# Ledger of designs, part 14: designed miniproteins, single chains, continued (4)

Each design is a single chain, and the fold is of that chain. pLDDT is the mean over its residues in the fold that is shown.

## One batch from the design tools (miniprotein)

Design m12457
Fold by ESMFold2-Fast:
Structure m12457 (fold): chain A 90 residues (1-90)
Amino acid sequence: SAEARALIDRAIERVKEDIKDIEEQLKNTSDPEVQERLKKHLEVAKKYLEELEGIRAEVDANPDLPVDEVRTRIHELELKYIKELEEISK
């Protein structure tokens, strides 16, 4: 549905903005410890993006895919993403 597509597109746009910010920070730092953390954050963010793009492909292939199912899957992936970022920050 158009609503499910709009939800997943918004989630993808947010993580693309995160990736852009991390890449910019990585270009502007000379601290090896900061570079290592940013590289790990970038890997996690790119993996999250790939998983979201997988959901978008399913939404595009299946017009009958329920909006609530897409919303739940996005939320679960977002929680996983946040937890992985917290582990990098420790």
Scores: mean pLDDT 87

Design m12458
Fold by ESMFold2-Fast:
Structure m12458 (fold): chain A 83 residues (1-83)
Amino acid sequence: MLEEAEELVKRAAELVRKAYSKEEAEGAERQLRQMLDRASEAYEADPELGEKLLQMVTDAAKEAEKDAEKILEEKNKEKKEKE
């Protein structure tokens, strides 16, 4: 569970770096890392709350990945139009 969330955050971060500006990508990566850190800390104190927070991290990472993929597709289309 934690390992899956960490892997998804890494994948989302890589796509975000390609899709967004460096400043925007750094902001999004920071947000996802803060959520992951909070979930990990909560899991030690309250496993039930930790599981819920890990699910939120997983969902946020998947959403960020989908959003980044859409932006990359749009940028690729624009480059073809502009050439």
Scores: mean pLDDT 77

Design m12459
Fold by ESMFold2-Fast:
Structure m12459 (fold): chain A 88 residues (1-88)
Amino acid sequence: SLSEQLEKNGSEWAAKLPDDEEEVKKKIAEEAKKRGIEITLETKEPLPFPEEDLLTLIQTYALFLGVKKVEGKGETPEEALRDIHKQL
């Protein structure tokens, strides 16, 4: 689960996350907003998975790495993810 992954990184904040995946996503989004993390995701092709799941993943890594701004742009989801990966 996301809570277990964050817990392994030694975050006191992560230790307080619920086991429910949707509640974890909400808390990650709230913390990212609190820290002023800016994420831009733009693709011409539709994502093969929910955009919210990808945003949660990016927010999680940005929070743990102390990255304030992440931009993923491309014609395909793979291209946008490659741009994000270079920044995290």
Scores: mean pLDDT 70

Design m12460
Fold by ESMFold2-Fast:
Structure m12460 (fold): chain A 83 residues (1-83)
Amino acid sequence: AAEDEALYQKVMEAVGEELAAFDAALQAAIDAGDYARAAELAEEAARFLEEAAEKHPEVREALLKAAERARGLAEQLRALAEA
């Protein structure tokens, strides 16, 4: 729906540039096999999203769900780094 698109645009306006930077750095770390660094980047992204959720109450739920996904990814990447 158009309202869902507007919500997505608000999320991207609030955090889009930082998320793009995290995604690029995370992908580079994964491509290099540096899962420990990738896990650290995912944890940094989660903290960033949690802080952004406090500043942007209109998209708080979406940002908090994204933070939970980032924390789950960090756990998986950390397990890979320890393997």
Scores: mean pLDDT 80

Design m12461
Fold by ESMFold2-Fast:
Structure m12461 (fold): chain A 88 residues (1-88)
Amino acid sequence: STAEAYFELGKVYEKLGQYIEAKNAYYEAAKLTEDPELAAKALFEAGKVQEKANVPELAKKAYEELVKKYPNTKYAELAKKKLEELTE
């Protein structure tokens, strides 16, 4: 699917250290998919690449969006742990 293609593109950009492009691809994957697990996974990966890009405030927003929109996914539990780590 187009959503899965954007998710794979995000992984490629992340491997190349192109974190802004990776984040944008992951957000497109989350937006275009009807699968809540893929959407949650994409938002979680978007948060992780924002942390790697050293922009923790944008990482927090990605994790908060994941928890708000997809609270019943495994990724929401992981995102809650990330939010605890990012709040001092």
Scores: mean pLDDT 87

Design m12462
Fold by ESMFold2-Fast:
Structure m12462 (fold): chain A 93 residues (1-93)
Amino acid sequence: MLEEFLERLAEEARRRAPEMTSDEQRRAAVRELTLRAIAAAQEHGKEELLNELRAALQADPSELLRQAIKALEEGDVEGFLELRREIARREAA
């Protein structure tokens, strides 16, 4: 159930990626998706993931994305991880 939700988030992120042309848009999208992931983790009782996502929300953009990627690796949504990793690289570059 949580994995299916994360797959839907990954598909939405991929759909929105071509429209995220600025750092501000990318940060806003990552924040929005992170908040939605927090809500899903909370509903499914994934306390570890929820704590990691909440901590990531308070970090800088590169650390936020890294922690979100690590949390999603435990949920194994590879497509979502690749997209978030690419966004993190572009923000760092």
Scores: mean pLDDT 59

Design m12463
Fold by ESMFold2-Fast:
Structure m12463 (fold): chain A 74 residues (1-74)
Amino acid sequence: SSAEVEALVNEKVAELEARAAASTDPALRRTLLFARDMLLHEMKRHPDMSLEEVEQSIASLDAWLAEVEAQLAA
């Protein structure tokens, strides 16, 4: 449902913003806020996305973020 999609997106946005606020690394903060903006942009461009499609988009975003975070930690 639209409400479930909105709840999932809002939860992920809040997680990314909280992680950015807690980070002392300006590169990681910028990356997390960029991830937030990418997710919000995707939702705005595709407002009819199914719950499954949103879950897949978030999973792909999380995988990309994990790779970037590993590179920043090196």
Scores: mean pLDDT 87

Design m12464
Fold by ESMFold2-Fast:
Structure m12464 (fold): chain A 88 residues (1-88)
Amino acid sequence: MELLEKAQQYRDQADAVLDEWASRNPDREAVERLRRQIDQIREKGLKEKNLSEGYRQISDLLREAGLDEAAELYEQASRYLEEARKKE
């Protein structure tokens, strides 16, 4: 399904932006904390079969951290997942 493919593409782009941010951030503890929070939200979303909501929560978390570009990409991924779910 094209929508699911687009969701994956946006998520991969967001992860790349996060990796670049992490590589430039000297506060390794803050980087590890944020990555752990993202992983926990994703894992919960997968377990509850509501990954779209999980991605929206990750977007909110990223905006709070000042990572607006990565947040916008996760929001797009969430939107495409939600549309894919509606067509099932």
Scores: mean pLDDT 81

Design m12465
Fold by ESMFold2-Fast:
Structure m12465 (fold): chain A 62 residues (1-62)
Amino acid sequence: SKELEEIANKLIKKLEELIKEKGIDKAQDEIQPEAEEELSKYSLDDAQEIIEKIVNHIESLS
C-alpha cells in the first residue's frame, strides 16, 4: 500500500544517510531501534511488508 511504501522509503532514506556517514554495519545498528519503534505501530503483515522492502534494498547494495 502507499502508506507502507512511504514508511519503508522513510526508513530506507534514513539508512542510506547513516551508511554515507558511518558505513553499513554502524548504520544498521543505529537504524534498528527507530525501525522497531515504527514497525510496532503496524500489524504483523504490514510490518513484514515494510521489512521485506528494506531487506531487498540492502541486498541491492551488494
Scores: mean pLDDT 78

Design m12466
Fold by ESMFold2-Fast:
Structure m12466 (fold): chain A 98 residues (1-98)
Amino acid sequence: DELVQQLQQLILRLLEELQIPESVFYGVLREWLELPESTPRETVLEIFSRVLIGDFARSKSLEEFLARYRPFLERVAPEYAEQLLELLRRLWEFLQSQ
């Protein structure tokens, strides 16, 4: 799926740009997706990309989209919650442009 591949590439670029440690990002995603800690990063990223597309499709606005993740991110990774929300905002903008 070309869209999933483009989304994965954008996520990896945004992790570097926003200075979000990969260990934090994948730890947060495994908890949110209820995946085992042993789940490979590549698998986590693919599952998250598909779930994100579904969440985008079900959301009427950016505000509603971000509200799905905000309480979880503030609880699990408060030091990176703002950077993770900014990552999600930029992913929303990308998906809207498709």
Scores: mean pLDDT 89

Design m12467
Fold by ESMFold2-Fast:
Structure m12467 (fold): chain A 85 residues (1-85)
Amino acid sequence: EIESYGAVALPDSLEATIEQLLAKIKANGKKSVVALSGDKETVDRAAERLQASVPHVTVVTLEEGGNLAIAERAAEEKKKELQAS
């Protein structure tokens, strides 16, 4: 089974967001998909931090504005794609 998480990568709360995502990923013990929405620099930084901590995570980056609903949808779509394979 695959778990999916959407998050908004904002500079002011980036560290807290990464810590929350890492806690969820480590707790589930399964393959995880994370979709990050935000500006390119913040999103790239968050993706690097997540991949460095959990090499088996799949990260989807959305370089358009910080929108949680869009991130959650992208994570669910990627999860379905991986499960269909």
Scores: mean pLDDT 78

Design m12468
Fold by ESMFold2-Fast:
Structure m12468 (fold): chain A 66 residues (1-66)
Amino acid sequence: LKEKAEKYKATVEKNASKDLVDLLEKGAKDGISMSNNAIGLVGMEETPATTADANHYITLKRELLK
């Protein structure tokens, strides 16, 4: 489960990296440090250890790629 979740996380980061970078740049432009807003948005507060964590990354990708 953890191995599969990590593989999915890497795929999401690779495919959605542009959207994530744009989001981080927007936060910085608005005077928000990356640690205040962007960490929550990129899921840095979570470590994929279960199937539920993997599903969270799927949801994040869907929201960012709209």
Scores: mean pLDDT 48

Design m12469
Fold by ESMFold2-Fast:
Structure m12469 (fold): chain A 73 residues (1-73)
Amino acid sequence: GAREAIERAREAARLATQARREFDADPSPQKAAQYTGRVLRAIGEGLQAQLLGKGKEASEAMRKEGVPLNIPG
């Protein structure tokens, strides 16, 4: 449902921010790839929330977790 889609977007953004911290602490091609993949996952979850009319709420949740992405509502 819509609530679950927002929560998935929030979780994906949190994991992307964690990967960014890991990359900042120990920069490597592997950590860069992990961070990139998690950002792409967060974008995908945000777009799924948009399909349920919750793009704005998903964007706000993701920004609070450190991913400044603006998904159209």
Scores: mean pLDDT 82

Design m12470
Fold by ESMFold2-Fast:
Structure m12470 (fold): chain A 97 residues (1-97)
Amino acid sequence: MEEVQAWMASEAAREAAKAPLKPEEQALRERLLELRRELAAAEAAGAPREEIEALRLEAIEALRALALARTPDPEIRARIEALTAETLARLAAELAA
């Protein structure tokens, strides 16, 4: 679970370092920032595990969408999708346990 937060922070930092956002990319970034604020507020409030994990899932999907929109390199795109799939599979397994 710390790994999910570290991965999200790393990808957010990479996105911030890129050239100016296109309108569609800016909408994806605003959605990601909104989800990150909701997640932080839920964690600070001690929300139920299921609520926190649902917000993490949405934030991971939003981060993937933004990263893919800004990444033209097919090898890096494949790595983003692989890491997202692995993270989502792990999160789903933890929620089912």
Scores: mean pLDDT 73

Design m12471
Fold by ESMFold2-Fast:
Structure m12471 (fold): chain A 84 residues (1-84)
Amino acid sequence: SAEEVLQQALATLRQILAQLSPADADRILSMFQTMLDQILAGQLSRSQANQRISDISSLALSAGADPSLVDQLSSLLNQLVELL
């Protein structure tokens, strides 16, 4: 379900945020929350959601996050978008 995928995405996000500086963690969390709010409000197209996911992933990687966790988060967020 969308709720289960969201819970998995949030758990993966927490692992990523724990690897980063507070400044990078705050930026990524803010981007994630804004994207999620806009998706749930029906304000983003799939193309726009995919771009936001790409932006979050790129920022996390540049900040030193584990690539395998970033790939997992990206996969879960793409699954969430497909379910909504």
Scores: mean pLDDT 87

Design m12472
Fold by ESMFold2-Fast:
Structure m12472 (fold): chain A 96 residues (1-96)
Amino acid sequence: MEEVEKVREAIEKLIEAVLSGAPKEEIEKALLEAQEALELLLKAIEEGTKENKELALKILDVFEESLEKMKEFMTDEQIEAAKATIEGLRKKIEKV
């Protein structure tokens, strides 16, 4: 699924930006791209089989782990918003 590859690429880009000490604005952009990729993956899962649901949940776990590595480069508000987004997506995926 192209959506899975986009999520993986977005997460990798986000991790690289954080580890390289990229500007906050670049990290925020990478985070937004990752969130958009996850939303597209959710739509693909709603149209697909339950097998895609398990993969999506694993990708959310990777994103959550990545967020913990990034917390020093983000504001409390950004961390809270990102966690809320992950939780919201997880609940939507679980309904599928």
Scores: mean pLDDT 70

Design m12473
Fold by ESMFold2-Fast:
Structure m12473 (fold): chain A 118 residues (1-118)
Amino acid sequence: MAAPKVVIADDSEENIEYLKKKLEEAGAEVVGTARSGEEAIKAVREKKPDVVFMDVSMEGMSGLEALKKIKAESDIPIIGIVGSESAKQAMLEAGADDVLFKPVTAEQIREAIERVLG
């Protein structure tokens, strides 16, 4: 089977590069990246990934607002990347299919993808 196609949404280039490395170690293909909620919505529409990894905090449109808009127009699963329990709760309440705590491992990423794509 082909590798799962992933879009990453995070306003930090350092976080994008770290997460991309872990996703590739997990056997996923990163087909797009976004640094804002608006860019995340555009990347999902254009790239049609199998799963989106999204940070809760981004400049302009928040990850929560982008998550809600993507879920309103698509069934693509979204995995939140969070630094706190409050961010986890907010992402799940907004419709995230799963959440992972920073820092993430390739094993945690692989397991989360298997859960949401199962």
Scores: mean pLDDT 83

Design m12474
Fold by ESMFold2-Fast:
Structure m12474 (fold): chain A 78 residues (1-78)
Amino acid sequence: SSPPPDEKQREEVTERLLKEIERLPELLREAGLSREEVEEMIREVERRLAEAERRGDELSVRLYRALLEALRRYLEEL
């Protein structure tokens, strides 16, 4: 059985956001964010990821994990 319309819409939005996150390192380079700013963003996302994992929010967990990977990739280029 298909999930309710609201849940399906949330998953579709999540998949689109995941695809956009793959481009995030490029966008961060264009924005010229410093190492310190990116490290602060990583700490914030790690806190949010831990909270999402405690709640069992699988969609948020997927987004935050992808975001962390993108931010860490950008740090490797600095």
Scores: mean pLDDT 78

Design m12475
Fold by ESMFold2-Fast:
Structure m12475 (fold): chain A 79 residues (1-79)
Amino acid sequence: MVTLSDELVRLLGLDRRELSYGELLDALQEMLDKHTEYDSKTNTVVIKDPELRRLLGFESFPSSDQQPFLDAVASHTTE
């Protein structure tokens, strides 16, 4: 079980703070599908939501490397 910060719960549209790791991954994928756009010119994932930009601390990340996104999310979770 993973406990999410209040800000991450709000961004994911959840009504609870504790998820399984699999449920967290599914919620993160849905959030990315809604709040990011792939830029084929630069091969980057562009973050469209201003609150998500503030949470992550960046506006885009390489499509080939999701580690910056995962590291930022990890700072908003505890086990």
Scores: mean pLDDT 78

Design m12476
Fold by ESMFold2-Fast:
Structure m12476 (fold): chain A 84 residues (1-84)
Amino acid sequence: VDPRVFEAEVLLALAEIYSAIARLAVKRDPSPETIKEAIEWLKKAISLYEEAIRLAEPHDPGLAATARRNLESVKKELEELEKK
């Protein structure tokens, strides 16, 4: 296993955790304060997905493709949340 691919997998998992925290927080409390905090968590997830793609791209194109799909999903989620 390439260490950078493993690092990309860890970053992908962390990005998924931040995305999940944001979704759960808004679902439990759709207040403006919670939405603001959720936006910051989604931005952190985006940054982590982008770094995971950069690390995975030269070694594991399949992992990079998965991370790109998840990144696009989170970007759309952020855009919708920012419209509130």
Scores: mean pLDDT 84

Design m12477
Fold by ESMFold2-Fast:
Formats: C-alpha cells, structure tokens, sequence
Structure m12477 (fold): chain A 110 residues (1-110)
C-alpha cells in the first residue's frame, strides 16, 4: 500500500541520518562545521521519531492522505539537509549525493 511505502521511506531516511551522524561525529573532532551538522542531525532524528509515531497514529485513524503529507514533508526536509551536507561537508559529499538521489526517487513514488 502507499502507507506501507511511506513508512518504509521514513525508516530509510532515519537510517541514512543515523549513518551520517556516525561519520559527522568522527569528523567533528577536527571540523566545527561537522560538529554543527551532527547537532542538527540529532534534532532531525528526534523529529523523525515523532513524525514516525504521528504517521502511524494517522494511518490507524484512516487519515491516509494526512499521513502521506506528513511523510512527504519530513522527506523533503531530509532532502534539503542532504543538499546542505553536499555544499558544506566535502568528506560526505558522495554519500549525501547517493542518499539525495535515493530519497528523490522515493518521493516520486509517494
């Protein structure tokens, strides 16, 4: 179903952010921009968990269109963050570009 695709998309976006956070924490030892990005990811991850919980609640209530809109808005935010990483953290540019392309494909299917 479309709701199952959106739930999987949210889970994949959260996993991408968790992997970037691990790499940013290592880079943060020598790069203050990476340290700033790590702090931002922790906030985005906390937001992502709340979005996932609200998404599941909306799906359970039969509010599928509202759930899909919430998921799309979160994914669009993650895409913008990937674009920011590409511009500001050269060491993660290739990984962030891979994640960006995958997220854009997922959004087109929702």
Amino acid sequence: SMAEKAKKALEEAIEMLEELLKKLKELSKTDPIAAYAADLIEIILETGEKVKKQFEKLVKQGKIDEALELAKEFLEGVIKFMEWIIKNIPELKELAQEYLEKLKKILKEL
Scores: mean pLDDT 89

Design m12478
Fold by ESMFold2-Fast:
Structure m12478 (fold): chain A 114 residues (1-114)
Amino acid sequence: HVGEAARALAAGNYEEAVKHADRAIERFKDDPLAQAIAYMLKGLAYLRLGDYEKAVEAFEKAVQLASQDPAGLGVAATAYRLLAEAYEKLGDTEKANHYREQSERLQAEADAAA
């Protein structure tokens, strides 16, 4: 479940967080927002493990899924921010700046919708 992935991440058990996130992704095939959150947690675990390429892949999927629903704007904004952090770690400053700007724009939209 998403909650178990989040708990493992908070405890510093990053490999366990990936495992729980993968289970959540499989379980929530019919719930794009829940899948987006699970991909975001998986990406964050990879970011903490230093696997920046896998973090980028997971955050890109989180953005894609969260963008399917207006209720996902805040999740998409967070995923863009984390995607920017992952690209910064990869040394791609141009992409990092681009996704940081997308995160700020989408967060403003989410805040206006709330």
Scores: mean pLDDT 85

Design m12479
Fold by ESMFold2-Fast:
Structure m12479 (fold): chain A 71 residues (1-71)
Amino acid sequence: ATVTLKTETGRVFTGEQLSDTVVKVTDSNGNEIVVTFSEPIEVGKTLDFTATDPETGVKESGKATVLSITP
C-alpha cells in the first residue's frame, strides 16, 4: 500500500508500507529511506517516527501525520 505522510516541517512524503509501523520512502534518484513509527500507521494519526537522512547520515526523529493510505 502507498502511504502519504506530512512531517512537522510541512514536508509531504509518499512511500510503500512494509509493515504496520514501517514505511519505505523512495527519493527521485531511487534511494530508499526507511521510516519507523512508534505505533501502527492509520489515516489521520499523528505518530512519532525515526529515520536516517541519506544526505547527511544523521538519524532524525519527529512527528508525522498519515494523510492517506492507498491499496
Scores: mean pLDDT 76

Design m12480
Fold by ESMFold2-Fast:
Structure m12480 (fold): chain A 71 residues (1-71)
Amino acid sequence: SEETRERVIEAFLELVEEKGYKGTSIRDIAEKAGVSQATASYYISTGEVAARYAAEQLLKIGEEVDEELAK
């Protein structure tokens, strides 16, 4: 569902901020999102989480550029 998808994405983003990409496992994502490892793996493997992560990174870069231009 949309709610399950969003929970998995949020858990992934929070864990990456906390532990870094290499320190984040499917198990950690599943536990934080409150879903099964199979469900977490499904959303990761479909590229949904990777697409959201790329969008979040681009948004943060945009914010930093705006701050630099404000100087």
Scores: mean pLDDT 69

Design m12481
Fold by ESMFold2-Fast:
Structure m12481 (fold): chain A 76 residues (1-76)
Amino acid sequence: SVLERGAEAEARAKELAKDPAFKKEVLERTGAVQARYAPAIEGAQTEAEREAVLAALVADVEAVVKALEAEKEAAK
């Protein structure tokens, strides 16, 4: 489900944030995704609209986490 994907992405982000070199960047990039989608979530009038916005938000958070994981791997 979208919620399970979101929980997994959050767990991966928290793991990245344990590294002091990535903590600020994880918070900034994931925070920017949340800020980008916040008006659409607040404006959603139906459950279907809310689910669609959450699915897009989760996909963008997954992309950010994947990019940061790749950056961390490349730095080693």
Scores: mean pLDDT 83

Design m12482
Fold by ESMFold2-Fast:
Structure m12482 (fold): chain A 98 residues (1-98)
Amino acid sequence: MKVYSLRVAIENATLPEPKLLDPNLERSVTVAPRGQTSSATERTEEGIYMEGYGNETGFSFVVDSTDKEKIEEIEREIKEVAERRGRSIEIKVEEFEV
């Protein structure tokens, strides 16, 4: 069975913006003081898991799913919203056989 992992890094962001994420994702974010690492985790009924880490230089998160189309939709939405908001992002998608 294939698992798809979407990794996103957003520069100069302490939190993921709600419109950068799939609107079906529930979010829980903890922000640490400047210079410290913070973390966020989110899950959906579809079994999508998102784990995020942030610091003073940016925020990063990972989304795992067995649904390739869902990962591709999330990637597309993140790219489009980041471009509209002038944010610099780095995206990587990895495929694992399990």
Scores: mean pLDDT 55

Design m12483
Fold by ESMFold2-Fast:
Structure m12483 (fold): chain A 75 residues (1-75)
Amino acid sequence: SREEILKKNEELIEKVAKYLQEKFGLSEEEAREAAEDAVVLAVRYNFTENEELQSLYPYLSEPVRAGIRYLIENY
């Protein structure tokens, strides 16, 4: 579930949130929300950018897409 992914990946969420704050000038709350969405999607797709994950990109904000790319490139 989403809640289980978030609990297991708190450190990863904090790293992504910090990256998004620095890259986009987001508030801590905005960066955390985008980081949570990015981590959930990256975990669900096993850190692999496949066609199914890419089909979701038009429905995601730019920070969430950047968070997903950061995760796939670093993990």
Scores: mean pLDDT 87

Design m12484
Fold by ESMFold2-Fast:
Structure m12484 (fold): chain A 82 residues (1-82)
Amino acid sequence: TQQDSLQAMQQGLQQVQRYADLARQSRDPDVARRHVDRAQRIADSLESLARSTGLPQVQRIADQGRQISDRTRDYVDRLLRS
């Protein structure tokens, strides 16, 4: 149902944010990269679910997840090159 899809999307977004936070807090570069990879995989799943629903509100949540994961990757990449 639409309600079930929204709930799943919100839970997924929370997981993206959690792994993003873990990546930013990690002092170990390999641990940080693994957390970024997990956030990106969840963001990919959110985009897939959004495409299957065709609902603008669900797509906005997927877009937020992608933005969080991309910013976190960029942050970790810059930190590791410094």
Scores: mean pLDDT 86

Design m12485
Fold by ESMFold2-Fast:
Structure m12485 (fold): chain A 99 residues (1-99)
Amino acid sequence: MSLLEKAAALLRRAAELAREAAELSDNPEAAEAARAAAELAEEMAEIAAAGEVPAAERVVAAMLLLSAALQLSTNPEARRLLEEALALVKEAADLLDEA
């Protein structure tokens, strides 16, 4: 499996977790940040699946949005999902840097 295919799979999983975290969040700003991160991760996954490297600025933006959602979230399950999503985006970033 290529580095881009692995990155795409990690980014798709991160998007799923971020979307679930958004639904569990009682804070509207946390939910919005998590949804924005999910949409960005999904877009990057599609780019990687097409055999192209997503722009580094998109990766940084997704990490910042997940960090913002995590800072604002008080629900323990939402926080767990956001932490997992952030870890997956970081792992995908390392793979994209090697691609």
Scores: mean pLDDT 87

Design m12486
Fold by ESMFold2-Fast:
Structure m12486 (fold): chain A 68 residues (1-68)
Amino acid sequence: DEGEKLSAKAYQLIMEGIRKLAAGEYAEARQLFERSLELARKALELGSPMAQWLINQSELQLAQIDQQ
């Protein structure tokens, strides 16, 4: 399932972004969360049940970086 593959990749990117954020690597973390958001939006179009949660998580993380 293409939607499931995109959701799995988006989740992986969120996890990597959180690790980068914890290391103070804000620019790299931003790129990972932006990429996750892009994949999660594509997964939503394909009907993935996890896609909305992944979109919300990616947007939340990006908002937190923007407030630094």
Scores: mean pLDDT 86

Design m12487
Fold by ESMFold2-Fast:
Structure m12487 (fold): chain A 65 residues (1-65)
Amino acid sequence: MTEDAVRRLEEEIARQAPQLAKDAEDHKKLSEKYRKLYEKTGNPVYKSKALAHDIVAKLLEALLA
């Protein structure tokens, strides 16, 4: 990875920061929705979906930190 590639990535993240922050919030809401569905139904598919959305939200938040 070159300095130019890192700088371009940083500029792209900064430019898309509002959208990435919104995507992180949307994934957090989906994780919460699926967690509640899992608690109500016991269906492990909802647990997997909740975990997947939580992981994506945390990765997006880490990119913005």
Scores: mean pLDDT 80

Design m12488
Fold by ESMFold2-Fast:
Structure m12488 (fold): chain A 77 residues (1-77)
Amino acid sequence: FEELLEETVKLLEEAGLKEQAEKFRELAEKAAAGIDKEKNLEEMNKIITEAASQIPDKQKSLELAALGGKLLGAIAA
């Protein structure tokens, strides 16, 4: 969990989305703690989807989507 979170946050920061990266971390920690889990997972997915669409490097966009998806799945399980 923590490794996937750190990698996802790092990719968001490298894409220039530092505020979104910090919000994503906060949402992930709340969802993992069971606080408004479904709502927080939906917000996290929105951040990942929007960030991936903004990244011109297709490989980096796919990497962000894959890591984000793994993290969302780990929290949802």
Scores: mean pLDDT 78

Design m12489
Fold by ESMFold2-Fast:
Structure m12489 (fold): chain A 89 residues (1-89)
Amino acid sequence: MKGTVVKKLDENKFLVEGTSNGVPVTFTVTLEGNTLIIPTSGDLKVGDGVFLNGKLVGTIVEVTSGSAKAKLKEGVELKEGDVLEIKPI
């Protein structure tokens, strides 16, 4: 999964446009402190790396049928234009 943050929706919610398995997707991520919450169809796995602008900033720690949670490094912020990528490490 790879996408670009296109808009900040509220204090902790960001609109991301990108691709999952080559299919165009648009989804909202939530950043609560250092926890990133990502809606998913099950393509993400515990232990997958979270990359921000090509830099490893965290890992997936929990996956459910409708969402994944990543623990990010301290001080990670999202802004418009940032590239978010989640892949195995």
Scores: mean pLDDT 81

Design m12490
Fold by ESMFold2-Fast:
Structure m12490 (fold): chain A 119 residues (1-119)
Amino acid sequence: DNTPTRLELVIRELGEKFGLPEETINGLVATASLPDVKPFLIALAEFVGRLLEQGKEEEAKEAAIRLLSAFSEDHKIPLSKLREELKEIKEKIDDYDVEDKELFEKSLEILEEALEELE
């Protein structure tokens, strides 16, 4: 099926607008197509981290709000489940092989703030 979802269109719009790597955009699109929360949150943290590297903290938070909301709506997953899975990722942060752990931790904090705005 070659019809893009609303979520895919938003990811591509934001990724292209901010000049993010194609690998980062495609990685988030791949996870967004599945109802699996944890892979999506990890890919979204990387996506948000790329915006933070550009000094675009407010844009990162707004992108996270839009993308978390769209994922919740498209997959019929409650925001409470996204929050629970995010907490598990934060508790096990040392188990993740990420290039920049400080950036990843800051990205997860932006996702937590975005979920608070969606309450």
Scores: mean pLDDT 83

